# Designed miniproteins, single chains, continued (3), part 103

Each design is a single chain, and the fold is of that chain. pLDDT is the mean over its residues in the fold that is shown.

## One batch from the design tools (miniprotein)

Design m11798
Fold by ESMFold2-Fast:
Structure m11798 (fold): chain A 102 residues (1-102)
Amino acid sequence: MVKITLSGGGTYKAGSSVTLNITVSGLPEGKFVVSWYRAKPGQTPEDKPENLEFLASKYNVDSLSLTLTNLKPEDSATYYGAVKTEDGKVYFSEGVKLTVVE
């Protein structure tokens, strides 16, 4: 079973920086892509994957970092990791919540 673990969420002050990390395990042999997504407030990938905003991806890695610098209130969201395997299956992580305060 593909397992996606996220870290780096929490509450941060505007103007600071944060690094969010994806770690993946249980990956099949062959090609896969690991991606970062951001959900709009109140949306989840299980309900409506189309409500996710694509941020970054990389092929055949077991970890992927997303660094946000000069944080603004608009960076406040739930962030998700996703893995797409060669057979077309997509796996989503539990969300990590980022809150940016002035």
Scores: mean pLDDT 79

Design m11799
Fold by ESMFold2-Fast:
Structure m11799 (fold): chain A 91 residues (1-91)
Amino acid sequence: SMDAVRAAGYAFAFAVAREFPEFVSPELVEATELELAGRYAEAAELAETVSEEARRASVFLMLSAPIRRKGLLANDPEAMEKALRELAAKF
């Protein structure tokens, strides 16, 4: 659907909000819950109100990929979380 396509534009931001709800706005967290419930139009409309934050979250997710791969291969979730938080502090 067109609403699902709109919501899909925020998929990376929603992934960040699901993993780290503590460092994103309540609006982005709520938009993620709406998307999980299949309420795509409402999810997209809410995410659009925080579009700059959503864009920054998407960039963070893309830059976090090498850190996540290294952490998974080493089976060291504590070191991975520490490195991810250090990256987040630069945004």
Scores: mean pLDDT 81

Design m11800
Fold by ESMFold2-Fast:
Structure m11800 (fold): chain A 58 residues (1-58)
Amino acid sequence: MEERRKRLREVAEKSEDPLLSKVAELLAEGYSLAEVQRRLGLSAAETMELAKQVGEMV
């Protein structure tokens, strides 16, 4: 849904957790989990966990 992208951007802008903010921003822009992992230098498990947390906020 297009509304989820807006919520993802809101999470990115309002989150005080810098990793959650960056994950939410990249997901809002349509990047895959693999691309998010590469850009943020995270493990696959950390990337999936952060993406899950962001998904629960939107």
Scores: mean pLDDT 77

Design m11801
Fold by ESMFold2-Fast:
Structure m11801 (fold): chain A 118 residues (1-118)
Amino acid sequence: DMEEKKKQALETAKYNEEKAKELAAKDKNSEEAALYYLQAGEAYYSIGDLEKALEYYKKAIEMAPNSKVAAKAYNNLGKVYYELGDLEKALEYYEKALEIDPENGEAKENLELVKKKL
């Protein structure tokens, strides 16, 4: 049910947050820490906590700004802004995702969808 789903998502988010912080503190590969921040954001997004999702997607980008992880985080930022009705920001973030990863099929489809609504 929704309550159990929310509990599991919060536990997943906390685990990924702790792993990201541990890796960042140990001067590990920033892209690995970025992946855990991305996964924390995805967990928050899955339960509709858009504010927390935005925070963690931005952290993922900050840790590894030109990585495939950052491209996924940019696509996910676009999805959040699309849900908030900010089509202009959604467009910007899908374009940033494709600038880093031109092969990101989801970002291509999302970009075309937003362009049709503008």
Scores: mean pLDDT 87

Design m11802
Fold by ESMFold2-Fast:
Structure m11802 (fold): chain A 75 residues (1-75)
Amino acid sequence: SPLLERLARLEEELARLGEEAVKKGLDPELLRRQIEVLREMRRLLEELLGADNPLFQRAAAHIDGLIARLEELAA
């Protein structure tokens, strides 16, 4: 599935950005890029699973929590 392949690439990018964040410390540009990747992953998961799917709802809640935490750090 092209959507699954795209999701896998975003997961790889998120992991790479996380490694950069550990090395560079608190970088607002890296935080913003991580938020963008997380938002795109959430959108693709909704397309793959559907908004009413319990697995999507749990994943979305987790992603939304991560985004909120990163936004707080970027402020």
Scores: mean pLDDT 85

Design m11803
Fold by ESMFold2-Fast:
Structure m11803 (fold): chain A 55 residues (1-55)
Amino acid sequence: SEEEIKELNKKIMELSDELQAKLDAGELSPEEAAEMKAKLQELTKKFLEKQKALE
């Protein structure tokens, strides 16, 4: 649904912003950054799948 796509997009933006802020602050290890990137990739895959299903 469109609502699910909007929610996924907001979660992606929020995690991306948090990752950038923590990197700028020097608070993230490479391992922690990799974990956050993996979560972003998973959310992005779900976003694209839901978007394609609406076509």
Scores: mean pLDDT 80

Design m11804
Fold by ESMFold2-Fast:
Structure m11804 (fold): chain A 60 residues (1-60)
Amino acid sequence: SAREEEIRRTAEEVRRILLAAGVPEDFAERVANTLRTAIEEGLVTPEQAIEAARRLAAEY
């Protein structure tokens, strides 16, 4: 579905943002998976997940 594709692309973008900032691959994967689950559970929006990734990347 379009929703499932949006969630998948958002998780991929989160991972990409973290990797570009030098976050270790294993940690970036765990963060992306955590945020994907949070979106699926309605706890955060895709936009909020990307904002969270950018904040983590900036602190790293």
Scores: mean pLDDT 88

Design m11805
Fold by ESMFold2-Fast:
Order: C-alpha cells, then structure tokens, then sequence
Structure m11805 (fold): chain A 88 residues (1-88)
C-alpha cells in the first residue's frame, strides 16, 4: 500500500531542486525522485552499475551516507522516512 509522506525542509529542498514543489507525495514517487537525484549527483561504481558514490553531494549530505545501492529499496525507503512525516 503506497504511503503518503510530507518531506521535512531538507528533503523538500532536494525535491524542489528536481522541480517538485508538492507539500505531500507518495512514498513511491519520492523513491523515484531520490533514485533520479542519485543518478544526477552520484558517481556510478564501474565494477557494480547499481552502486553510486554520493559522498560530497546534496543527497549524501542529506542522508549522511557515502554510497547507495539502487537495488536496496528498503535502505532508500528508510532514509526517506527519517526525513519525512507520514500523512494519514
């Protein structure tokens, strides 16, 4: 079931940089936007096309991580939920 979330100010700033200005979004939409941000700001690992170095990027700074695996949807979901509030 798709959850509706309200991004905190730091996550909202990142999403606004991607052209999204909504006060609330579905969790699936935010996961897609975060993947887009990883592709825009991150550096692909040449040995593993799913691993991205996000150190010294806006996304790495927001989530406090140096590397993200695009296949690890549970980690991406957890990072998003730490920077958002669930909407009823």
Amino acid sequence: MDEVIRPNPELQELLEGLGRFEETLTLSEVIELIKEAILLFGKRNPEDPNLYDVSNTPIGKLFGVDEVDLRDLEEIKELILKHSTLVN
Scores: mean pLDDT 82

Design m11806
Fold by ESMFold2-Fast:
Structure m11806 (fold): chain A 71 residues (1-71)
Amino acid sequence: MEKVSRLVAAELLSIGAAFNAELAGDEKLAKEAEELGKKAVEAIEKGDLEEAEEHMEKLSEIANEADEKIK
């Protein structure tokens, strides 16, 4: 069930990244996280694992960047 595990991971990462961005006050970054989450889910649904991994890596970067901005 690799696809299901990847979908859950993508959704959780997207939610976390968007939440951290909103908490940091960066509405643009929050929107980017939501868009990347949708793209990651779409890529997983299509079986494009390379595209999915790229979007998930960007989501992880956004989550970390937003976390550093929380004050």
Scores: mean pLDDT 78

Design m11807
Fold by ESMFold2-Fast:
Structure m11807 (fold): chain A 69 residues (1-69)
Amino acid sequence: LEEVRKKIREITDKILPEAQKLAKEKGISEALRWALKRIDEETKDLPETSETAALKVAGVLRILGELLD
């Protein structure tokens, strides 16, 4: 579980700056759509468990919160 948590955190940390830049250039909806696609692509090899799903949702909510600032 900690390995999955760490990897999702690393992925969201990597995606966040690009999503923020995209939000300023093309809008929040486009940035969020891009970020969701990137998270799905980067995490497709992770175990499909309830814990992984919850951590992915937490990552998406973190990105959305930052984009709304």
Scores: mean pLDDT 76

Design m11808
Fold by ESMFold2-Fast:
Structure m11808 (fold): chain A 79 residues (1-79)
Amino acid sequence: MSDDQIAQTLVDMVISGSLTQDQAIRLVSQMSDDSVMVAARRIADNPGFSPQSGSMFNQAVNQVSDVGDDVQSTIMSGR
């Protein structure tokens, strides 16, 4: 799967509220920092996303990547 396909899958799961912690960690672990930021921007552009799934995404990024602060700021600015 391309980075863009992984990012879009993650975004769709966050918007639908179906994202689990295990799935978030697996998807984020397969993504580059740039792809993680693309996913964060797409989530922020959709104010109807699930806050619970958004939190799971932020937690996974903080555990796996060093861009967690940038992701959290991007998502929070979209509210």
Scores: mean pLDDT 74

Design m11809
Fold by ESMFold2-Fast:
Structure m11809 (fold): chain A 58 residues (1-58)
Amino acid sequence: SEEELLKYAKELVEKALAEGLSVAEALEKTTEELMKRFGLSEEEARKLAEKALEEIYN
């Protein structure tokens, strides 16, 4: 589901930030992992990663 994908994207972003990556690096890494693991397009994965970041900082 979209909710499960968003939850996973949030976990990936939080992990990357905790590892000391910049916001830009965290978004790129999360986008790549979502594409590899779930077969999402680059555009779909990037939008999901950006939404995850926005919700983490809201």
Scores: mean pLDDT 85

Design m11810
Fold by ESMFold2-Fast:
Structure m11810 (fold): chain A 64 residues (1-64)
Amino acid sequence: DRRAAIARTVLRLATEALEKGVFDVTEAVERLQREAGLSPEEARALAEKLATGLAAQGVKVVEG
């Protein structure tokens, strides 16, 4: 199920970012495409939404 794959990838990305205190948007976009089958555009949009939420939790957002 595509929805289950997306949810699982999102939860892993969020958990790792909270543990490390850093979220890499570029890495998240690549992983969302590879693990959840999202298009580049869908992956970028979702990664940016995650970045906004994680930044509110004190996580540092980076690209590259």
Scores: mean pLDDT 86

Design m11811
Fold by ESMFold2-Fast:
Structure m11811 (fold): chain A 68 residues (1-68)
Amino acid sequence: ALAELEALQQAALEALAKREEELRELAANTKPLPPAEVGRRLAELLEELGFLELAALLRAAAEELAAA
């Protein structure tokens, strides 16, 4: 039903708002995030948006970068 889709969109927007606030707090830090950490945070955001395949690939790339 359309109402179910709207509820899912609302939940996604709430998750994005919390994530956006967290990212803004990190951006306000005087020290920049390491690239691997940026990759992990983007992968989490993509998972919340439902791009599970892309999120898995990005997380794997971030882990490989962290291991290097």
Scores: mean pLDDT 66

Design m11812
Fold by ESMFold2-Fast:
Structure m11812 (fold): chain A 61 residues (1-61)
Amino acid sequence: EIEELEEEIKRLEEELEKLRREIEEAKKAGDEEKALELEIEEGVLLIELGVLKMLLEKLKK
């Protein structure tokens, strides 16, 4: 349970880093609309990550 949750958190953190790189590339390309869409995806991912981290804290105490 806890180990699976930690693995999911790490997976999402890696996905977040990839997404942030894509956001920077979109900004460099001047594609502000794509950058905004990716930033929205980043926000959703951060919420998911936050929820999982809170759940992990509750399980570990």
Scores: mean pLDDT 82

Design m11813
Fold by ESMFold2-Fast:
Structure m11813 (fold): chain A 110 residues (1-110)
Amino acid sequence: SIELSQPSSVSAYEGSSITISATASEDILPTSKVSWFRQRPGQKPELLIVNNSMRAEGVRDRFSGSVSGNTAYLTISDLEKEDEAVYYPALHHEKYGTIWGPGTKLTVLG
């Protein structure tokens, strides 16, 4: 089975930037598309990024996605307290279907 690995938790200060990574266990990312979701406490998951780097409708420009080699990245700039959440990548591959990452918890300090 193919898996995504992420840091379990990251922290950064309000007003700063952070990048969350997701690495595939096999070299399939170049032929895949990655979506990123934010799940805030008590809320349903919110779609942030589709197709590696495209912001979903209504998503602010503070959020950006990129891929390099076998790692997908979500970058959040100008961090707000509301960004405290768990962030999940979903990797879509035509052959293997959708593979979900375990999630990274972001804590916003300050």
Scores: mean pLDDT 88

Design m11814
Fold by ESMFold2-Fast:
Structure m11814 (fold): chain A 64 residues (1-64)
Amino acid sequence: GPVSDAEILEALALIYEGIANYLVSKGDFEGAASAYRKAAELYRQAGNTELADEMEKKADEVEK
């Protein structure tokens, strides 16, 4: 079937989550936090508030 806007947004959010995880592994915690927050925004736009909240929590944790 056709890909929905929500499916595209969730796929993009997953890519940003992957980028954030990679940046954590490289010690770039500021970059990782930014990528997690972008993933959170995209999950919210997709209607996935639970994953959005989880991504914001991860961003806060890597900045601490």
Scores: mean pLDDT 87

Design m11815
Fold by ESMFold2-Fast:
Structure m11815 (fold): chain A 79 residues (1-79)
Amino acid sequence: DLPRRAAEELRRLADESKNPKAQKVLRWGAELAERARDAWSTAQVLRVTADKLESLGDTEGAKRVRELADQVEAEAPPP
């Protein structure tokens, strides 16, 4: 279940983060990822989450979330 795996990884990143704003963004992304209907929607949630992290100055967090989005897309069946 790609949506659930993505949500669990985002929550792990939130637990590792010492930035309260980044933690809120990561938890928000996790809730949306769990509700995603397919791998494409999951990847889009991850990319939006990464963009928000980058806007907060969390460049490393944004990179890790984008890598997760790439993994989700790679595991998805072709369109």
Scores: mean pLDDT 82

Design m11816
Fold by ESMFold2-Fast:
Structure m11816 (fold): chain A 75 residues (1-75)
Amino acid sequence: MEAEAEELRERTRAYLVSQGVPEEEAERIAELAARALVARREGREEEARRLEEEALLLFAEAAFGEEGVALARAF
């Protein structure tokens, strides 16, 4: 589980950086995604959803600025 979450974090970070997201921001998004995966697998669905939402908001901000955050929050 931890090794799989670590691999997801590493791959997500690398992918986001390849898409032009700054390295530090990509790491934050990847960390939240990995934590959400662990929470979901452990049955902590509310925590997983919160982490997924936070990751989406950070990605929207990094990719589209403040307008992207407003759009992401609408869903």
Scores: mean pLDDT 75

Design m11817
Fold by ESMFold2-Fast:
Structure m11817 (fold): chain A 59 residues (1-59)
Amino acid sequence: EAATKNAVLNAAKALIAEKGFDVTTAEIAAKAGISVATASKALASLQADGSIASLASVN
């Protein structure tokens, strides 16, 4: 969903700005208030549509 993608994008962007590439998918999921599985799917979708080009380095 667009809402989930926006929440993940905002959480990832904020955490990357604070911690760089030390950010994990679990931290992004916790920040966005969703499951790790949902965050992983949203991150993959955001990479596919070009919203997050370099997030492949987040584990």
Scores: mean pLDDT 71

Design m11818
Fold by ESMFold2-Fast:
Structure m11818 (fold): chain A 65 residues (1-65)
Amino acid sequence: SPAAREAADRAVEAAKQGNPHLAGGYASTAGLEAGNPDLVIKAARAAAEGNPTLASEYARQAAEA
């Protein structure tokens, strides 16, 4: 969906800025917009672990679904 793609783009930008919480938040939004609760959970865990790159990868997966 367009909303999932926009959220994924914002997650990637947050990851480039080194902000895992912001990247995880946008990645979770992308997962919700894609209708994939598993990606929401994975993105939240990546953010909690301080891994913005992994959170942005889950956001990209949501945008491609």
Scores: mean pLDDT 79

Design m11819
Fold by ESMFold2-Fast:
Order: C-alpha cells, then structure tokens, then sequence
Structure m11819 (fold): chain A 60 residues (1-60)
C-alpha cells in the first residue's frame, strides 16, 4: 500500500518527465492539476497516483 509521501514523490517524478521541454506556463498548469488531484484523493494515495498518471498520459 502506497504512502502519501511516496505518492507525492512518484507523481513529482512522473510530472517532471512528462513536462520536459514544455514552457513554464504549461508546467504550472500541469502542477496545479496534479495538486488538485492529490487534494481530492488525500485519503487514497494509490488512487491519487493513478489519477495523476492518467491525466498526464492523456495530456501527452
């Protein structure tokens, strides 16, 4: 079972990889959405990670 701290770390790492080469404005947009997903799923870190990953995959 994934901890909240581990989910934040994995999401940050995945976001960094997916946002590579994007302008700052787009990186900020992705960060804001990822933070929102984390907030909505604070009690379920595994779901937070899966939802954030799905969002980032759909963006690319």
Amino acid sequence: HMSLEEARYEIAKYLAEKSKGLPQEKRDELMDKVVEILKENEDNPEKAFQEAKKFLDEFS
Scores: mean pLDDT 79

Design m11820
Fold by ESMFold2-Fast:
Structure m11820 (fold): chain A 60 residues (1-60)
Amino acid sequence: SHFEKGKELFEQGKYMEAITEYLKHLEIDPDDKEAWKNLGKAYEAIGDKKGAEKAYKRAE
């Protein structure tokens, strides 16, 4: 799945690619709070503080 690919890419330090896969997953499953949290972590990893804050709010 896109979510599984995103997690694998994140673990490899491929944060931009992980973000792309998490976003593809969230187009299909927009209520997946765990995917929003993982997206927030990936945005933090690349220094996108605003993107991280937005993603974490969607995870609430």
Scores: mean pLDDT 89

Design m11821
Fold by ESMFold2-Fast:
Structure m11821 (fold): chain A 92 residues (1-92)
Amino acid sequence: MDKEKIEETEKLAKEAVEYAKKAAEAYAAGDLKKAEEYAKKAEEKLKKIGEIVKEALEGKVSKEAAEKIVKIAEEMLAEIQKAVAAAEAAVA
């Protein structure tokens, strides 16, 4: 039941959060070059997740799979927002 798309979304979300945290840590440390490099990697993963979410909302997967994919994306965005807020606090 669209298990492969859910697993792909989970993997991409985990990678996006990891790169976003590394970007935030590099930014807080003043390493702008590494921050940009990790941010670009996070953005690449976010673009792939966005495509999966769009397909899920267009009915390309079951309703249950779509709900799980959206929840994974929401949890990922919340973790990225926490990382960004922590980095901003460190440089403020």
Scores: mean pLDDT 82

Design m11822
Fold by ESMFold2-Fast:
Structure m11822 (fold): chain A 126 residues (1-126)
Amino acid sequence: KLPKYRAKAPLVGFEKLPLYKKLEKELAKVDLDQLLSNEEDLTDAESWLQLGIILFFKEEYEKAIEYYEKAIELDPNYSAAWLLLGYALFKLEEYEKAIEYYKKAIELNPNNVDAKYLLELAEKKL
């Protein structure tokens, strides 16, 4: 029912961030199927964030969003979860929502230079 083509936001340099490269290497070692089978037993925000990041790298942005939302439910002050939720929305071209969540990440961590950079890029898309 959706068109076969969905325009993807251009790469905005997030993949060049040192944190992104480190997480990508660490997450490549994780058994996604094992984590998903234990989904109901996950009680910490970090585990949900890790599952979301794995799905993000698989370009499953809508599922990544669901897991980032679970991380936020467990820890509403988890600035990284708000940032990654916003970036997944940016990849889905939902720029207004991405801006909202980047602002939340900045409110929780004003020194988050990645959130400030991504906010500026998303605002230029409007």
Scores: mean pLDDT 71

Design m11823
Fold by ESMFold2-Fast:
Structure m11823 (fold): chain A 67 residues (1-67)
Amino acid sequence: MDERLIERAEELLRKVKDPSLSPFEKEVYVALAEIYLALAKLDPSTSPEAIERLEKLVDEMRAVVAA
């Protein structure tokens, strides 16, 4: 169920864009998304394109939290 892992990671990354969240909450959501991404990568049936897209989103959200 690799699609579910990608969807959950995307939901968590969308929450990072919420301006009402504290920096700590944003860090937690990025960390959880990274865990789901790592699990999706362990499934060989996961789309490489979906993994690449999600990795870029994680990098973007990590930059937002670090700023």
Scores: mean pLDDT 77

Design m11824
Fold by ESMFold2-Fast:
Parts: sequence; C-alpha cells; structure tokens
Structure m11824 (fold): chain A 125 residues (1-125)
Amino acid sequence: GFEEGLEAFLNRDYEKAIEYFTKAIAAGDRSAYFPLGLAYYELKKYEEAIEYLEKAAAEGNVVALVNLGEAYIKLKKYEEAIEWYERALALDPENSKAWLNLGIAYEKLGKYEKAKEAFEKAKKL
C-alpha cells in the first residue's frame, strides 16, 4: 500500500515504490500520484514523472508544480518549465525553490536579466 511505497522510496528502492504506489492508486488512493511521479523522476523517467505529477497537481498538490518544472528542465524543455514555475509562484510567491529554478530556466534560455531578477527574489526569501 501507500505506506510500503513510502518506505521503499526512502530506501531508494524506486522500482518497489512505483509498484506499491501503483497498487495504492488502483485501490483509489489518489494521494499516491505525487510520490509515484517523484519515484519516476529519481529513475530519470521524466516523461512518466510528468504524467503523474500533472495528476497530482490536478488533485490539488501545489508542490507538484515545482517538481513538474524540474522534470521539464531535465528534458531541456525550458519554456515549459518556466510555465510550471510561474504557476507555482502565482500560488506561493515566497517559494524560494521555485524562484531559484525559474532563474536557472531563464539562464538556460539566455534570458540573463530575467534570471538575475529571479535569483535576487530567491535570495531575499
């Protein structure tokens, strides 16, 4: 179940974590979408991570918005990453991690002035 999935995840057994969280979802536990997406991310399966993190965000998990941006960064889809970080910051303007990652995404796109503004926001929080 869900708790066995969390134990597997903490032990870095991401394949077992995926098995247990998938069983939890099949049993109706939609809270398992978020840690399932994180387990796929840790296995560098970023497309699968995005699928389940989007489902977690749809269920109201606002933390999933930052993790969605991070998964898009790994795919080098920097414009998509920026959209998810902007959505996260619209809900929580004091999220220093979202500001830091927004700066990284802008820097990867060569938008150095916007990157600097985002890094300054992260530093002041």
Scores: mean pLDDT 91

Design m11825
Fold by ESMFold2-Fast:
Structure m11825 (fold): chain A 60 residues (1-60)
Amino acid sequence: GLPLYRALEDFPQLLPTELAFRKGDLLELLRVVNENWVLARSLATGQVGYVPRSFLERVA
């Protein structure tokens, strides 16, 4: 399957293209965008958006 990540910190969504999440949320990595950003899907909400890589820890 797709790589699975856990949120290390809350992220509030500052832009419409970003994904909001809370600490402990599980996210599937869809694509690496650059050194700072990935495109991910929230397992809790099914929403897709850009997230900062530094807020994520790989778990699977």
Scores: mean pLDDT 86

Design m11826
Fold by ESMFold2-Fast:
Structure m11826 (fold): chain A 61 residues (1-61)
Amino acid sequence: SLEEAIERIIDTLVLEGYSKEEAKKIVDFAIDYLAKQRGLSPEEVEKLREYAEKLIDEKLK
């Protein structure tokens, strides 16, 4: 799923020692790319962004 893809990206950024600010920028870019590749609606993009923000705030202190 898209959520699984985003979680995998975030987990990789955690393991590689990225800051929260850097991780947010990378994940925002990845979401924009996935939205264009998959033809996501604005509502689907917003849901994915909310999911990503929650995970980043949880995993990156």
Scores: mean pLDDT 84

Design m11827
Fold by ESMFold2-Fast:
Structure m11827 (fold): chain A 97 residues (1-97)
Amino acid sequence: LTEEQWNEAVTALFIIQAYLAAEADARAGDPEGLRASLKRIVEQAKELVDEKYVPEIVKEIADTARSAVRRAHEQGRTSPEVAEAMEKAIDEVEKEA
């Protein structure tokens, strides 16, 4: 694998993890669970890739989680208050990364 191929594969894995975490925590109504899951995913990403790729991967993780939360809200699977709290948790994880 080239470095680019490795980083693409790692990014894809973390995108899947972020989507599944956001879907699960949205259904559970658990913004703090989502915060904890995303922090863990970001820390794993930092261990597997060079520092220069971290900002792009963190952005992809956060964007994926936001899309999942918004879709869950649009489908009536979470309340507006939970969706707002989850988007705030995602923003805080992205900012702290």
Scores: mean pLDDT 84

Design m11829
Fold by ESMFold2-Fast:
Structure m11829 (fold): chain A 89 residues (1-89)
Amino acid sequence: LPRYRPPEKIKKLLESVGRKEETYTEGEIYEGVLQYIIKEKLYEDASKAGYINLKDTLLGEIAGVDSMSVSELIEHIFKLLEKEGELVE
């Protein structure tokens, strides 16, 4: 599976949930994002199903918006990995 050295904002997000590896697969990054959402209780302020509150969070800094769906967030993060992450096989 391809591995990525994540961009700084994603690296800080992963470190906040106890992940300190140099490189990650897309699946490991997805898992770390979900761990962050659970840890910060971002579903508790959700105004509608599938959405999360991103205001004043590391994910909000990555996404650039105060709210979005989990699926849109994951798509955005994977696009950032392709654009700003370093692919290391």
Scores: mean pLDDT 79

Design m11830
Fold by ESMFold2-Fast:
Structure m11830 (fold): chain A 64 residues (1-64)
Amino acid sequence: MEAERAAADARNAAIGEELLAAVERARREGRELPAASYHLRVLTADGRWMEGETVVEAGRLAPA
């Protein structure tokens, strides 16, 4: 993958990862979360596609 294109795709990936990280931090802190389902596709800098699904349900997650 060309470096310029990889850098642009990496920026989009970073934004998506920051959003998911914020949601996960809210879960760990026991904050309320909106119910939502997300499907992410990320092109990494080494030219790989990574796909994942995340389901966020409204509610507080407490440690077991």
Scores: mean pLDDT 53

Design m11831
Fold by ESMFold2-Fast:
Structure m11831 (fold): chain A 70 residues (1-70)
Amino acid sequence: GPLTALETGLESAKQGDVQSAITALRQVARDPRAPEEAREHARRGIEALKQGDVESAIEHAQRGIETLRR
């Protein structure tokens, strides 16, 4: 589900595994079951990873997780 995919993306980003992080976040960004706010955070995380900004990607994944836990 979207929560597990965001958690996987977060852990992959923390490990420097950019491709696995993008793959996991892309699952959330394209999942209609995820709220739009969580999908937007996933999209912003992917953009950050493509620019080499791992810290911003981690922050976006964390905010997406917070959105899904409310």
Scores: mean pLDDT 87

Design m11832
Fold by ESMFold2-Fast:
Structure m11832 (fold): chain A 81 residues (1-81)
Amino acid sequence: MENYEKGLELLKEGKYKEAVKEFEKAVKEEPTAVRLAYLGLAYALNGDYEKAREYFEKALALDPDNKEVLELIKEALKYKE
C-alpha cells in the first residue's frame, strides 16, 4: 500500500522516474489492474511510451471494464496529444 501511495505523490510532484520505481514495487506486491494502469501512466509521463502501452494492455486484460483504468489511459493519451 505505501509504495502505491508514494507513487501517487511522486506523480503529483512531477517526479515520474521515481514514480515508476514505486509503482513497479506496488505491482510486484499486488498486480491489480489499477496498479498496472498507474505504472503505465508513470511510464507515459516519463516518456517511455512502449512500456506505457505494455502495462495498459496488461491492465485491460485483467479488467477491461474498470472505470479507473479507462480514465488513467484517457489521461495518458490527453497529455501526449
Scores: mean pLDDT 82

Design m11833
Fold by ESMFold2-Fast:
Structure m11833 (fold): chain A 72 residues (1-72)
Amino acid sequence: TVEKTQKKAEEVAKALKEKGDYEGAENAKFVAEALPEHPQLGPAVEEAYKLVKEGDYDSASFVLKSIAESIA
């Protein structure tokens, strides 16, 4: 569901902030808030979540930045 995807985006934001990537964290929060109006972003959020679980914070941040820029 969109709500579950939002929670994953919020987890990504928290993980990026804990690694010192404040801009990536803000992008993740922005995407989480945008998800109800942009449900097509779900697969990209799932990719960012998987990247964070794999320890690839830079790639996760890049995915979220690309999404945020596409809807900003």
Scores: mean pLDDT 84

